# Designed miniproteins, single chains, part 109

Each design is a single chain, and the fold is of that chain. pLDDT is the mean over its residues in the fold that is shown.

## One batch from the design tools (miniprotein)

Design m3783
Fold by ESMFold2-Fast:
Structure m3783 (fold): chain A 68 residues (1-68)
Amino acid sequence: MEQEIDDEIREALLLIQASITVKYAKNKEDYLEAAKKYRELADYLRSQGRVEQAEEFEKIAEELEKKA
């Protein structure tokens, strides 16, 4: 088994962290932190070969950086 459970947990945690940071973002620093979390998730997804999903989260990060 290729650490499938650990990979699912990492993805879920990264997504939860990113989503919570965005939901409670109140200032420029919060939006930049949220963007960083989405970029971390995107990098992880690219490492798993999930390029299409990674590109979607990279776009979300770019939009958050624009809001900062």
Scores: mean pLDDT 78

Design m3784
Fold by ESMFold2-Fast:
Formats: C-alpha cells, structure tokens, sequence
Structure m3784 (fold): chain A 65 residues (1-65)
C-alpha cells in the first residue's frame, strides 16, 4: 500500500502543528491552523491528527504514571 509523498508531508506538518498546539495549550495560547489544504485533506488530516495526538498523550501519560 503506497504512501503518497503529499500525505507524508501533510502528516509531518500536522504532527509539528499538533506539538505546537500541545505546548500552547499549556501556556494558554489561542491559535488556528492555516487552512491551506483541500476540504478532503482537511478531514483526513483531522481524523489522523486526532488519532496521532491521542496516541502521543497516552504514551506521555504512561511515561508519567
């Protein structure tokens, strides 16, 4: 199952954005992600980002608990 280079790039950018949001969440910064993706990509990224973020948070909780 081939991974498209655009999907890999978008995922990496989403991961960087989610890390920034996690840091900003602690400091109370309000930021909106740039809407430079198509509607379909935005939805796919949203679902993937939510799942990836959940996994990162679970890993962080396990490391602390």
Amino acid sequence: EPMSPEAVAAFREAAAESLKKATDFKYGATLSPPASYTVEQARALGERAAEALDNIMKEDEKAKA
Scores: mean pLDDT 55

Design m3785
Fold by ESMFold2-Fast:
Structure m3785 (fold): chain A 80 residues (1-80)
Amino acid sequence: MMTLKEAAEKYSIAEAADMLQELYLNNAPLEEIIRAAVILQGKILLEEGKGDLKHPFTGKPVKEAEIDEVVEAVLEELEK
């Protein structure tokens, strides 16, 4: 599975933001919109040197967090 670090390094901040915008405008499933938002946030945190901070939803360092695990945790929180 792709880690947040791997996905964030694959996309620029602009590319990640464009991806989120396109998914939102095309009424993509909520999971896909959240996935794009998680990638964008992760990219920003890694660019700011915050990769060692624990991700609030998984407890793992941002640089080690898996995207699918973060997305699942966010979806679970939104259902509360």
Scores: mean pLDDT 77

Design m3786
Fold by ESMFold2-Fast:
Parts: C-alpha cells; structure tokens; sequence
Structure m3786 (fold): chain A 104 residues (1-104)
C-alpha cells in the first residue's frame, strides 16, 4: 500500500530527527547505544514493510527506549518534550500501520 509505505517513511524521518537531537546531549556510552538501537529500528522497519507485524512492535519499543535516553540526557525541558512528542508520534504511526495491516 502506498499509504503504508508513506507512513513507515514518516516514522523513519521523525525518529531520525529524535536520534540527531538526543545525540547532541548523550554521553559517549549512550551515543553508542542510541546508534545501535537506531540501526535495529531501521532493520525492523524494513521487515515491517514486508508484512512482519512483530518487527513493527519491536520498532515501537526501540523508539520508546531512545526517547527514555533523551528524557534523561536533554537538560532543556522544551527540547526533551519535543523528543518525547515525536517519539510518541513514531509509535502512533507504526501502531496505526499494524492495525491497518491486521484489518486487511
């Protein structure tokens, strides 16, 4: 579905922004963990695009883990809130894609 492909790409772009923002403030050990988590996220998005619903659930969990690191590391409340809101949007988009695939 062109809509499913567009929604997965939107989720990728939103989390890319979240990752870039969190990496500005993260410790070296958290930077390594965030990069590893983001690589796993991208692999799960590819699997989800091929119909793997379980990979979509794993991508949601990875986005939430990156957001948790961001909330702990970003000192500015407004920036931390934007990271959280965009990570929630990623989770919402991927959950909606899951429901659309299950309904078909």
Amino acid sequence: SPQIEADIEEARRLLEWVVEEVLKYASPEDQKRIRELYEQFLKNLELMSKGDIKAGEEAIEIANEIAKIGLKQIPDVKEATLVLVRAIAVSGILYTVKLMVERE
Scores: mean pLDDT 87

Design m3787
Fold by ESMFold2-Fast:
Structure m3787 (fold): chain A 93 residues (1-93)
Amino acid sequence: HMSPEELFRWLLQNIKDLTPEELLKAVKEFAEKLRAYLRSIASPKTQADIDAIEAKLDEIVKTVEENKDKPLSEVRRLFLHKLGELFKLMGNM
């Protein structure tokens, strides 16, 4: 089983070679693994930050899904932009 960090590293290394369908599948798997990890470390103090991160993960999945019919380069650009927003949220925890 890959950790969320391992899956994320794999995704970045392979993103240029993935079809839009494979990218969507990988992004959904990443989102579910990260949600599971965040819930395992949840406390009353971190709950608001975790809720914001989970909402951003839903937004990332939705963005890739709604744009899966576009060229892979465009889907990749949209994904990476939203991923940057996710990292800013995680950095504030």
Scores: mean pLDDT 77

Design m3788
Fold by ESMFold2-Fast:
Structure m3788 (fold): chain A 71 residues (1-71)
Amino acid sequence: MITGEEILKKLIEYAKSNKESLTREEIIELLQSLGYSRATALAAVHELEKVVGLPATVEDLEKALELLKNK
């Protein structure tokens, strides 16, 4: 089982290195490139869209990570 924390950390690292915000399709593509299944990538994107909205900025992703850690 993958943790949302691990996914969020990878997305933050990518956004900081390549661009300041990530679209739905970019998140799906990135997660699949990291070895996650399409179903897992779609589930992760759905949860991010629900919590912070898309496109997600670095700050949005960091806030989502803080919320997840407090769980």
Scores: mean pLDDT 74

Design m3789
Fold by ESMFold2-Fast:
Structure m3789 (fold): chain A 78 residues (1-78)
Amino acid sequence: EAEELLERVRELAKKYSDIKDLQLTNLLIAAALHAVAAIFYRDLGREDEAVHSLQGARDLLDEAEKLAKNIEEEKKRK
């Protein structure tokens, strides 16, 4: 559900709020935009586009979480 993906964006942003990384921020923004697009397309009855945007949001969130974990590991080394 798109609303759950938006909540996941908020939770990841809060969990990794100390990470000052523009790429991570960009991925989280892109994920949020895809989730919002999924809601918008759903409300318009454009189901295929809603499903595509929803999957995009999930993929971007998974990428953001992986990047955040890599950045945290990098910080531990320095």
Scores: mean pLDDT 78

Design m3790
Fold by ESMFold2-Fast:
Structure m3790 (fold): chain A 71 residues (1-71)
Amino acid sequence: SSLEEDVRETALTILDFMMRQHRDSSREEQRRRFEALLRGLRDQILSETGDEELVRRIVEEMRRRIEDYLA
């Protein structure tokens, strides 16, 4: 849906910004910041959409991208 696409695009934009902002930080510091981001995204998407399945899908995609980046 367009809502899911908008949510996904926003989450990816924030993730990309965070990756650039903390590029020179330690891997441990980056992991802490990304975990905080994922918690914030869960709460925000749930409060705005009420869609638990959408929250799960977006957060799982973001987590996979984070693990790939930090590999």
Scores: mean pLDDT 86

Design m3791
Fold by ESMFold2-Fast:
Structure m3791 (fold): chain A 72 residues (1-72)
Amino acid sequence: MSLDELAALSQAVASLGLPGEVATLILSGVIKGKSQEEIAEEVAKKAGLSMEEAREMVSRFRAAAEAAGIKL
């Protein structure tokens, strides 16, 4: 992943207003090549959210990243 892609991903996560812990989990999962589903499971488990809520957060992050031209 390029530095520009990493910076854009960090901004996308920050713009969603997510708690720092959740933002870190999403970014870490993306950097490690985890699937959207695996990232959602980790977020749900760590943040105490339902799978539906976690999947929505990951989906919003992914949509923001794709709109910025980043392939996840």
Scores: mean pLDDT 73

Design m3792
Fold by ESMFold2-Fast:
Structure m3792 (fold): chain A 71 residues (1-71)
Amino acid sequence: SLTFSLEQKKVLAGQVILQERLGDAEPSEKSRETVAELREVEGVSEEEALKALLEEAKKNKDEETIKLVEE
């Protein structure tokens, strides 16, 4: 019934958390809701979400995202 798989949700949550840490853009309301759902309902930690984002970025050779997560 959910639009994203659990793994896709973790990657999305990692992106939102990264944006919040950089102090750049305010995340969309839908993105914030997804992060809240993962933390409160599925027990996904901030660290787990960022690890999922980093792993996905490494698979895609997205050097910009890798640099932002590691810094």
Scores: mean pLDDT 68

Design m3793
Fold by ESMFold2-Fast:
Structure m3793 (fold): chain A 73 residues (1-73)
Amino acid sequence: MSSDEQIERFRELVTEAAKELGLSERQVFAALSMDNQGYSHDEIAEFLGVSRSTVSRAVKRVREIARELGIAL
């Protein structure tokens, strides 16, 4: 798979996960970025205006998608 094809597939799967969680794609990527920086799920939830459980599910799902596609996050 080309890098562009991997990025597009990743975006598609993240968009679907965001829909299931009631989040925008931007909110999902913000949660992942903040988690990678060492912010707590409570801090991320406050920043995004969502529940901690939503943050935990979003971060977990995005990491699973990245692992399936061989993408380093």
Scores: mean pLDDT 81

Design m3794
Fold by ESMFold2-Fast:
Structure m3794 (fold): chain A 75 residues (1-75)
Amino acid sequence: SLEDEAKRLEAEYKRLKERIASQPVPTLEELLEFSRIARKLAEIYEQLGDKEKAESYRKDAETAVEQAQALIDAR
């Protein structure tokens, strides 16, 4: 179900968010994985009609992509 998918992805989202927060500088791979998970959560919550959660996760995905791009540009 979409709800089971959301629960699984939210567990991964929380794990990655904790991992990123525990590091002085996040890795490119972690930021891209976080953005992927956040985008999928946004899509699921949009389908479930939770517009507020969908928008929140969409913004998280966008922020992670911007951070990833900044790391690429710094190479």
Scores: mean pLDDT 86

Design m3795
Fold by ESMFold2-Fast:
Structure m3795 (fold): chain A 62 residues (1-62)
Amino acid sequence: RPRLTPRERAILEAVVEADGDLKKAAERLGVSESTIRRTMKRLGLSVEDAARLLREERQRAA
């Protein structure tokens, strides 16, 4: 299982909160849309995969 850095987790949370809108997520984090896209591509995650991963972490934390 890939472990997320705090920065990667923040990017995934922003994307999920923006309902998959990378531009809004980038604006929220103060980074470029390209930064978010590259991070997700490096992790091999789609917006749906990011939502599932965060859901799994939430269930494990509970």
Scores: mean pLDDT 74

Design m3796
Fold by ESMFold2-Fast:
Structure m3796 (fold): chain A 73 residues (1-73)
Amino acid sequence: LEELEKLVKEAIELAEKARQAGVLTPFDERVLELLKSLLEKAKRGELTPEQVEQAIRSAKDLIERLKAKLAAA
């Protein structure tokens, strides 16, 4: 849970930078909103450990994608 929360916070910060740089896509925004929803469900104990791990992987993928876009901007 702590790892997912940390990654979602990092993704939010990178998404804000990407928005300011004009490189944030609607797809990136949808993925971020999904991750925020998954984090809230995890905090309520509504996710299995496997679902939390999948959310962590999705968050890492979004972070890497946003970092790549920011480096190219």
Scores: mean pLDDT 83

Design m3797
Fold by ESMFold2-Fast:
Structure m3797 (fold): chain A 58 residues (1-58)
Amino acid sequence: MEEQSLLLRIAKEGVDALEAGGPEAARKKVQEIIDSLDLTPEQRKRLEAIADALVAAA
């Protein structure tokens, strides 16, 4: 899977959740997406860190 495409999807859905329910909703949505993927523990933690930074910056 292309990491860049995955990050774009996470960012888009995270921003949508942020607009609808605020930062807490955005974080929960991003975690749900990451948790739904068959990722290695290292990939999961890396994507979580990047996604959290994107949500915090939005």
Scores: mean pLDDT 71

Design m3798
Fold by ESMFold2-Fast:
Structure m3798 (fold): chain A 74 residues (1-74)
Amino acid sequence: SQLEEEKKRLEQAMKSLEEYLAKESDLERQIAVVEMAVQDLEELAKKADEESKKELEKAREYFTKVLEELRAQL
């Protein structure tokens, strides 16, 4: 289904971001990349159907917490 394909793409994008964060040693760059990801997820959620919106909002909530943890290290 379209929802299953969108969920898999989102999971792959999240995994790619987590792999980037594991390799990036610059805290400011990690923060900037996560901030962009949160903004992109918010914009995608505005245009998504109700089911896709829930998955995008969950991802946004997750990365918002990651962002807060990274900012706490400043």
Scores: mean pLDDT 80

Design m3799
Fold by ESMFold2-Fast:
Structure m3799 (fold): chain A 74 residues (1-74)
Amino acid sequence: DVVASLVEYMKTLPVGSLDELVLLSAVGGEGFLTLDEESYERVVGLIREANRSTDKERRNALLDEILAIYQAGS
């Protein structure tokens, strides 16, 4: 699972070094057409919040929430 692998990789990076475009490509590119508008907007908001987070635990929790939304397949 490309999204799960990318999330695990991103968790190893320092805070403030997330690439928003890489995350959007991974979750949006493969799942965008299967997500409803509300789910997509939620994921985009979570990506931006994770990218702004200075707390690694909070950042990783937000990445897990993104993965959970995507894995729900809805």
Scores: mean pLDDT 70

Design m3800
Fold by ESMFold2-Fast:
Structure m3800 (fold): chain A 100 residues (1-100)
Amino acid sequence: LPSDEQLEAQVEALRAELLELLATDPALAVRYLGSLVDLMKQDAELYPELEPLAEEAERLLREFEAAVKAGDRARAAQLIDEFARVYLEAMRKLRAIKEA
């Protein structure tokens, strides 16, 4: 199972990639975040304890899509930071479930 340092590094890399995509290809940033939310929803189907985090991630995706459509890059960047936090919590919780 990944260490906490490995999980933090993975989430930081994802955050950096999303921020770069937001600047260069916002439509791809939306698709990429959507794919991460879909993976979280699939994990929540197997582990119901993850449902609240998957629901929060889906909410953040909808707000991100709206911010991108509005051209609000500052709001979109804030939502990427919020998503990264939720995603790290979900990965830590999934790791704890798999260790049990």
Scores: mean pLDDT 88

Design m3801
Fold by ESMFold2-Fast:
Structure m3801 (fold): chain A 84 residues (1-84)
Amino acid sequence: MKTATAEKVIDGVGTVTASIEAPEGEVQVDLTLRLEPPADQPPVERRASIGVDAKAGETITVGVQVVSDAPEPARATLTLTATS
């Protein structure tokens, strides 16, 4: 398998753990976190790319923690893509 994707939607704040089973070799993990604040503000999107060496059939676990100090909660969407 050359590509694996996983998407999870979270309301407000929380901790997200995603597991990706990767082929042998170097795997690039692309994380996109989209926060949808209250209607008076534009949505915020954050991205991160991480290179990891993996063996065939190895599971890569990526943890993402979203914490809001704002009085109003925001909805978050997480998309993960692994390519080799």
Scores: mean pLDDT 52

Design m3802
Fold by ESMFold2-Fast:
Structure m3802 (fold): chain A 75 residues (1-75)
Amino acid sequence: SEERRRRFLEALAASPEEAEATLPPGVTVEVLRVSGLELATGFHDNDPEGRAAAREGLLAVLERNGLRLEGREVR
């Protein structure tokens, strides 16, 4: 959903550590490494739209910080 996506993006932008703590129950993200931190992006609910939106948001946050996603790793 749009609200879920926006909340996720805002939390991730504020703090990667805090974003992990604020994800809804049943939502987990595929593992990525960001400067030694493990971030994951992927949804276990049956919501392909939400998964696509979350990935797009993660890429935008990474790009803003001079990082990019290469496969499953952040560089």
Scores: mean pLDDT 48

Design m3803
Fold by ESMFold2-Fast:
Structure m3803 (fold): chain A 66 residues (1-66)
Amino acid sequence: SAALAAAEAEIAALVKKAEELLGQGVKATGEQRRQYYQQFLQQVRAIQALRQRHGITRNIVLTYKP
């Protein structure tokens, strides 16, 4: 469906943003690092919410980029 296709596209965008935030967090220190990791967790929660809402059971793979 169009709604499922849109959810899959949004999950892909959230995965990309999560990977970018994790990369930024590794390069940062102190409070800046904590903020990036907090934002990373927000992306993960958004992915989980979309999966639950649309019944998406496939594995979501995050590829860490330093």
Scores: mean pLDDT 81

Design m3804
Fold by ESMFold2-Fast:
Structure m3804 (fold): chain A 78 residues (1-78)
Amino acid sequence: GEGIKLLQEAIEKAKEGDVDGALDLMEQAAKLSKDPLSMDILVGLAYISKGIGNLINDKEFSAEQIVKLAEKGLEIEK
């Protein structure tokens, strides 16, 4: 459903380097999730990945991790 579409859009945003857009879409998907605890953990890890990328000055690291986390979200929602 709609949660799957939001996660697919989050993956596209992360691939474009739009980390903040990807995070917003992942938060929206988590609110629609059939497993909200697992999705909240993935969103938390995505925010941690953004923080790590900022600390090491590697925005590409953050984007790559968020893609992987959103792909795990797709596995949960299927």
Scores: mean pLDDT 88

Design m3805
Fold by ESMFold2-Fast:
Structure m3805 (fold): chain A 87 residues (1-87)
Amino acid sequence: MEKELEELDKHAEEMKKRIIEELRKRGHSDEIIEKAEKLLDKEYEVRKKAAEKGDYSDVPEEERKEIAEMREELARMIEEEERRKKE
């Protein structure tokens, strides 16, 4: 009755929560947390589309590029914050 998408939703939500909590434990700023949440939300949506029966992983290249850019931006923000801590 339930679709595999429902199970995917559950696990994605749990994973996102875990990652956000991990960043908080490391002492990262709210801005980094916000960026991470945005990235995870985007990645989850792309993964969900790929898992949907009917949409066959037809994810636009532009969305994948956006995700890659968000990852790099998040990494830079984390690096800068870590650098400030050492200063």
Scores: mean pLDDT 71

Design m3806
Fold by ESMFold2-Fast:
Structure m3806 (fold): chain A 89 residues (1-89)
Amino acid sequence: SMEELKKRSELIIQARKALLDENYDEAAELMAKLSRGEVINLLSEYAASKGLPVNNEFNEQLLEYLDEKGITAENLKRLLDELDAKAAG
């Protein structure tokens, strides 16, 4: 429905803002309401914003990480710190 699409769009915008604000608790709560594909898209957007090459292989690695570790504030912070380190090195 159009209301579901609007709600999903709002959640994505809020989750993106929380990630950029380093509000990992809020980001994790919002991302738990999103699909795996929507979460991967947000994390790929973040990686691309840092100049990292985003491709199918990168997205598969993100999927494996999320499936193994889950979406928690601690795991999101660790993942973003690892992406920042890759972008710097």
Scores: mean pLDDT 84

Design m3807
Fold by ESMFold2-Fast:
Structure m3807 (fold): chain A 82 residues (1-82)
Amino acid sequence: DGKQKALEALGKAIAAAKQLVSLMQQVGPSPFAQQALQDADKLGQQAGDLVHQGKYDEAAKLLEQAQKILQDAIKKLLQTTK
């Protein structure tokens, strides 16, 4: 079900965003982490528009992209704090 996939992808993207924000609070803000949050937010807004249009599968793909951007930023931020 496309709607279920979009909801699951949204939940994962929100969780990743919260984790990245928490990490930035611990280690300090970084330009790449801030850019990742901005890029993910833009994808989230586009996914919201697609949900409003009933295009749940397309929305899920954008939310999965947002999650990947956030997870990549989390990994990079963890590497730079070692």
Scores: mean pLDDT 83

Design m3808
Fold by ESMFold2-Fast:
Structure m3808 (fold): chain A 74 residues (1-74)
Amino acid sequence: SMAEIEKIEEYTRKKIEELRELAAASTDPAVRLYLEVAIGEIRRLTEEAIKNKVPFEEFKKKLDELMEKTKAVA
């Protein structure tokens, strides 16, 4: 539904903003680049989830797992 798409898009926006804030706070250019690449992967994940009509709760769990993995990158 459109309401599920809105939930996916809003959650994605918040998580991308979180990673951008981490990138801006980082003094390590390698970490900044890894976070920008991760943002690109999150955008692809979001587009595929919308295309495949993935329920928001399943999408949220997958994105949360990706966020955890991304934040572990040195």
Scores: mean pLDDT 85

Design m3809
Fold by ESMFold2-Fast:
Structure m3809 (fold): chain A 90 residues (1-90)
Amino acid sequence: SKKNEEETEKLRKEAEKLAKEFEELVDRYEEDPNADGKKVLEKVKEIAEKYLELLEKAIELSEDPKTKEKLEHDKKLLEEKLETFEKYVE
């Protein structure tokens, strides 16, 4: 369905904005020696949860196998980045 692919693309673009915000928060934490790691981790987790929810919806709506595979890969990469950051902050 054209409507499903249009909604998938919209969800993907919203997720891309959250991924950028995630990276910007992680980068700022690494550059700021006075940053509160626990507060940054809480914000990063909130963004990651929203990102994963948007990608899951996009995966479910998409009828294109290549789009689904790319979104699943993007989901896994962010989950791995979050786990790495959690270990770094601890």
Scores: mean pLDDT 84

Design m3810
Fold by ESMFold2-Fast:
Structure m3810 (fold): chain A 99 residues (1-99)
Amino acid sequence: SMAEKKKQEELTKRTLEALRFFAESAYGAGRREGKSLEEQTKELTELMISSGLAQEIAEAVKAGMEELIKKGIEEMKKEDPEVGEIAEGAVKAALEKLA
């Protein structure tokens, strides 16, 4: 139904907000500690799996929200390209580990 679709969109937007927060946190900490973007992506991937965020993203994809997730990541890249790249890489890696 349209109401169920809107509810899934709202849940997916909250999942994207959590992803952005984790990505910005991993980026900020990694920059202070001299970690590479690859190391930051790996740490974000592990956090996403342990926190359940990876599972939330997998469920959003199953619910038909893949395009909204991709749009959210592209918006992150527009505001901060490195944060967006870390988020994209971590999402891809986390989903591959859950498959």
Scores: mean pLDDT 87

Design m3811
Fold by ESMFold2-Fast:
Structure m3811 (fold): chain A 78 residues (1-78)
Amino acid sequence: AIVTLKIDVPEGKTLTSEMIYDGFRMLGLTPKEIVVDQEKKTAKVTFDSMEEAERAKELLDGRSLFGMKVTVLSVEPL
């Protein structure tokens, strides 16, 4: 399953796949793949199951990660 996130990254900060991975690990989730789009300030996060992807949405949508607001744009099956 793929979760697409938008993150409100402040000017002068870089969004990294490591930051997103660490954030999910703190929430008890383990992403399999993370692809970051710096220009769009978005990330596509791949999980093994729809259950993990839906949990990620519930835990992060409209909340803050490292002080940055996160919006879940979509959750898609593989």
Scores: mean pLDDT 81

Design m3812
Fold by ESMFold2-Fast:
Parts: C-alpha cells; sequence; structure tokens
Structure m3812 (fold): chain A 82 residues (1-82)
C-alpha cells in the first residue's frame, strides 16, 4: 500500500540523516586532530556514510545503522589521509 511505501521511505530517509550526522562527527574529530579535508573529500565521506545508513534502515535498528555509518565514515576518512 501507499502507507507502507511511505513508511519505508521515511525509514530510508532516517538512515540517510543518521549517516550524515555520523560523517559530520568523524570529519570534525579528524579536523580537531589537525587533519584537513577538501570539500570533495568531505562529500565522499558523507555520501558513503549516508549510503550505509540508508541500506541499514530496512532491516536494522537505528543504533545498528548509526554504528555501521560511523565505521564507514572512519574507514573512508582514514583512506583519504593515507
Amino acid sequence: SREELLEEVDRVMRGVRIGLEEAEEVIEKYEKEGHEFSNKEKLEIMIKAMGVGAGMAERHSEEEAREAARKEAEEEAKKLLE
């Protein structure tokens, strides 16, 4: 039904927001440690974390989505600093 579809869309959008929030925290953490990211690199971290958050939203808890998104953001940030 349309109602079920809109509930799924809402969950996905919540996952996207979680991913963005976790990416922002990871970026801020590394910047406070003296690392510098370009806007393109920040966008890459954000997009990857948002994608993981969205993908987790269907079958996982908000906390599990948050943890997975944070891990993805950390992995991408570390890769960009190598």
Scores: mean pLDDT 87

Design m3813
Fold by ESMFold2-Fast:
Structure m3813 (fold): chain A 74 residues (1-74)
Amino acid sequence: GSVPSREELIEGIAKALAALLLRGVSEEEAAARVAAALEAEGFPRAEVEELLRAALPRARALAAERAPAYAASL
């Protein structure tokens, strides 16, 4: 169907968070922006909080992996 799996949602959220972290946005602000976007799409707040908790460690890893390429693009 058109609904992404939990794994696909977590990866998508991690990528969105990583992009904000690479731009120098704080983890708190990045999480708040992604949470607002998910809530706007109709996700319940409790589910958003669970998805963000699952995605944040992956987001940190992705930001670290992509930091050299991002710096080269500036």
Scores: mean pLDDT 79

Design m3814
Fold by ESMFold2-Fast:
Structure m3814 (fold): chain A 68 residues (1-68)
Amino acid sequence: MKIVFVLPPDLEPEERRQRKLELAKKSKLPVFGTVYQGYEPKEVREKFGDLKPGETVEYGDYLYVALP
């Protein structure tokens, strides 16, 4: 299972980029700076819209974890 951290969808673009870089440096794990990357299946993107910090969605070989 591969873990993917997802940042809140309402962050400003520069804040989102900064947080993604900080998480990548600290965790050394894949980080998605947005809930809607365009690479996730539609079903996963629909679930992302309702995620609160700490909530998770599993799809395929990935575990998506919502961050504050």
Scores: mean pLDDT 64

Design m3815
Fold by ESMFold2-Fast:
Structure m3815 (fold): chain A 76 residues (1-76)
Amino acid sequence: SAAQRAQMQQLVAQANEAAKAGDYLKAGELLEQAASVSPDPNEKAALLFKAAMYYELAGDKEKAARLRREAEELLA
């Protein structure tokens, strides 16, 4: 839906701002939220992989591994 697309785009924009500020934990959280509202499985997977990258940079390896697995399952 248009509303889900707009919400996803807003969350991605906020995540990019957080990442530029060096707030990798917040960037990961916002991208995870963006993935949750995305209607497209391929887009959701891409957002989850990117969230995992930021969680890894933030030192949360467990969360990163979980999100990578979730993204892989969406593409299977």
Scores: mean pLDDT 89

Design m3816
Fold by ESMFold2-Fast:
Structure m3816 (fold): chain A 84 residues (1-84)
Amino acid sequence: SSQRKQRQQVSIDIMKQIFPPIIKQYHQDGRFSQSFTDRIMSMPIYDAINYLVDVVNNGSRYSDTASDLLRQITDQVNRIMQSM
């Protein structure tokens, strides 16, 4: 529906705003390498999220960190949307 499409667009717009500073913080805290950070930040937001989901599912050394990141993003998006 048009209402669902509008809610999806708002969610994407929020993710575009919060995602870069959170990724930079994870790099600054030593949780992600420079090369991993650069790869994620070179992607469109939807591709970056899908890549992080794949990282979680593949049991890589970043799987736990990527899981924490996705949870943090989801929680922040939900809090912002509830306050709107």
Scores: mean pLDDT 82

Design m3817
Fold by ESMFold2-Fast:
Structure m3817 (fold): chain A 85 residues (1-85)
Amino acid sequence: ANTEDVVTEAIPYKGKGLLPVGTYENYIVTLADGRKVRVSDLRPGDVIQIEVDGKPMNVRVVRVTPSYIELDRELPKGTKVVLPS
């Protein structure tokens, strides 16, 4: 991962994945359609490109807080997740 990529660890929560992002508000992430947006500009319904243990996949954002992005799928605790810029 580049130093400009969001790098975090998944937290399972009630059948959803939480990604801690509290220090990454101004970092750029890539949507499934290739558009680039800031973490702070993500909204529920956005589909983002992530890498889970080095495997690329698209996931839907369910909720955004200043500290966490909630995803529509479960990820095991401690799974390394990269959000490519």
Scores: mean pLDDT 80

Design m3818
Fold by ESMFold2-Fast:
Structure m3818 (fold): chain A 86 residues (1-86)
Amino acid sequence: SEAKELFEKAVEYARKAYEYALKGDAEKAAEAARKGTKIAKEALKLPTREGVIAGIAAALITIGEALHAGYIYKSEAGLAAFEAAG
């Protein structure tokens, strides 16, 4: 489904944001987080319960990974990813 495809893409960008944040690449971490969040918002616009659930789950994963990177490593890259996700 479209909702599933958007969810999978958002999760992939969330993982990339976390990986870039751990490497200290603030620019790439923020860009990946923005892309993930944008895709999550598109899923939320789908007129289906599946789309809403997928969008919420993707947003929570993106925020959680960005927070984990920022908290554990206390890095500018982790904070940049969190700000881009929120």
Scores: mean pLDDT 68

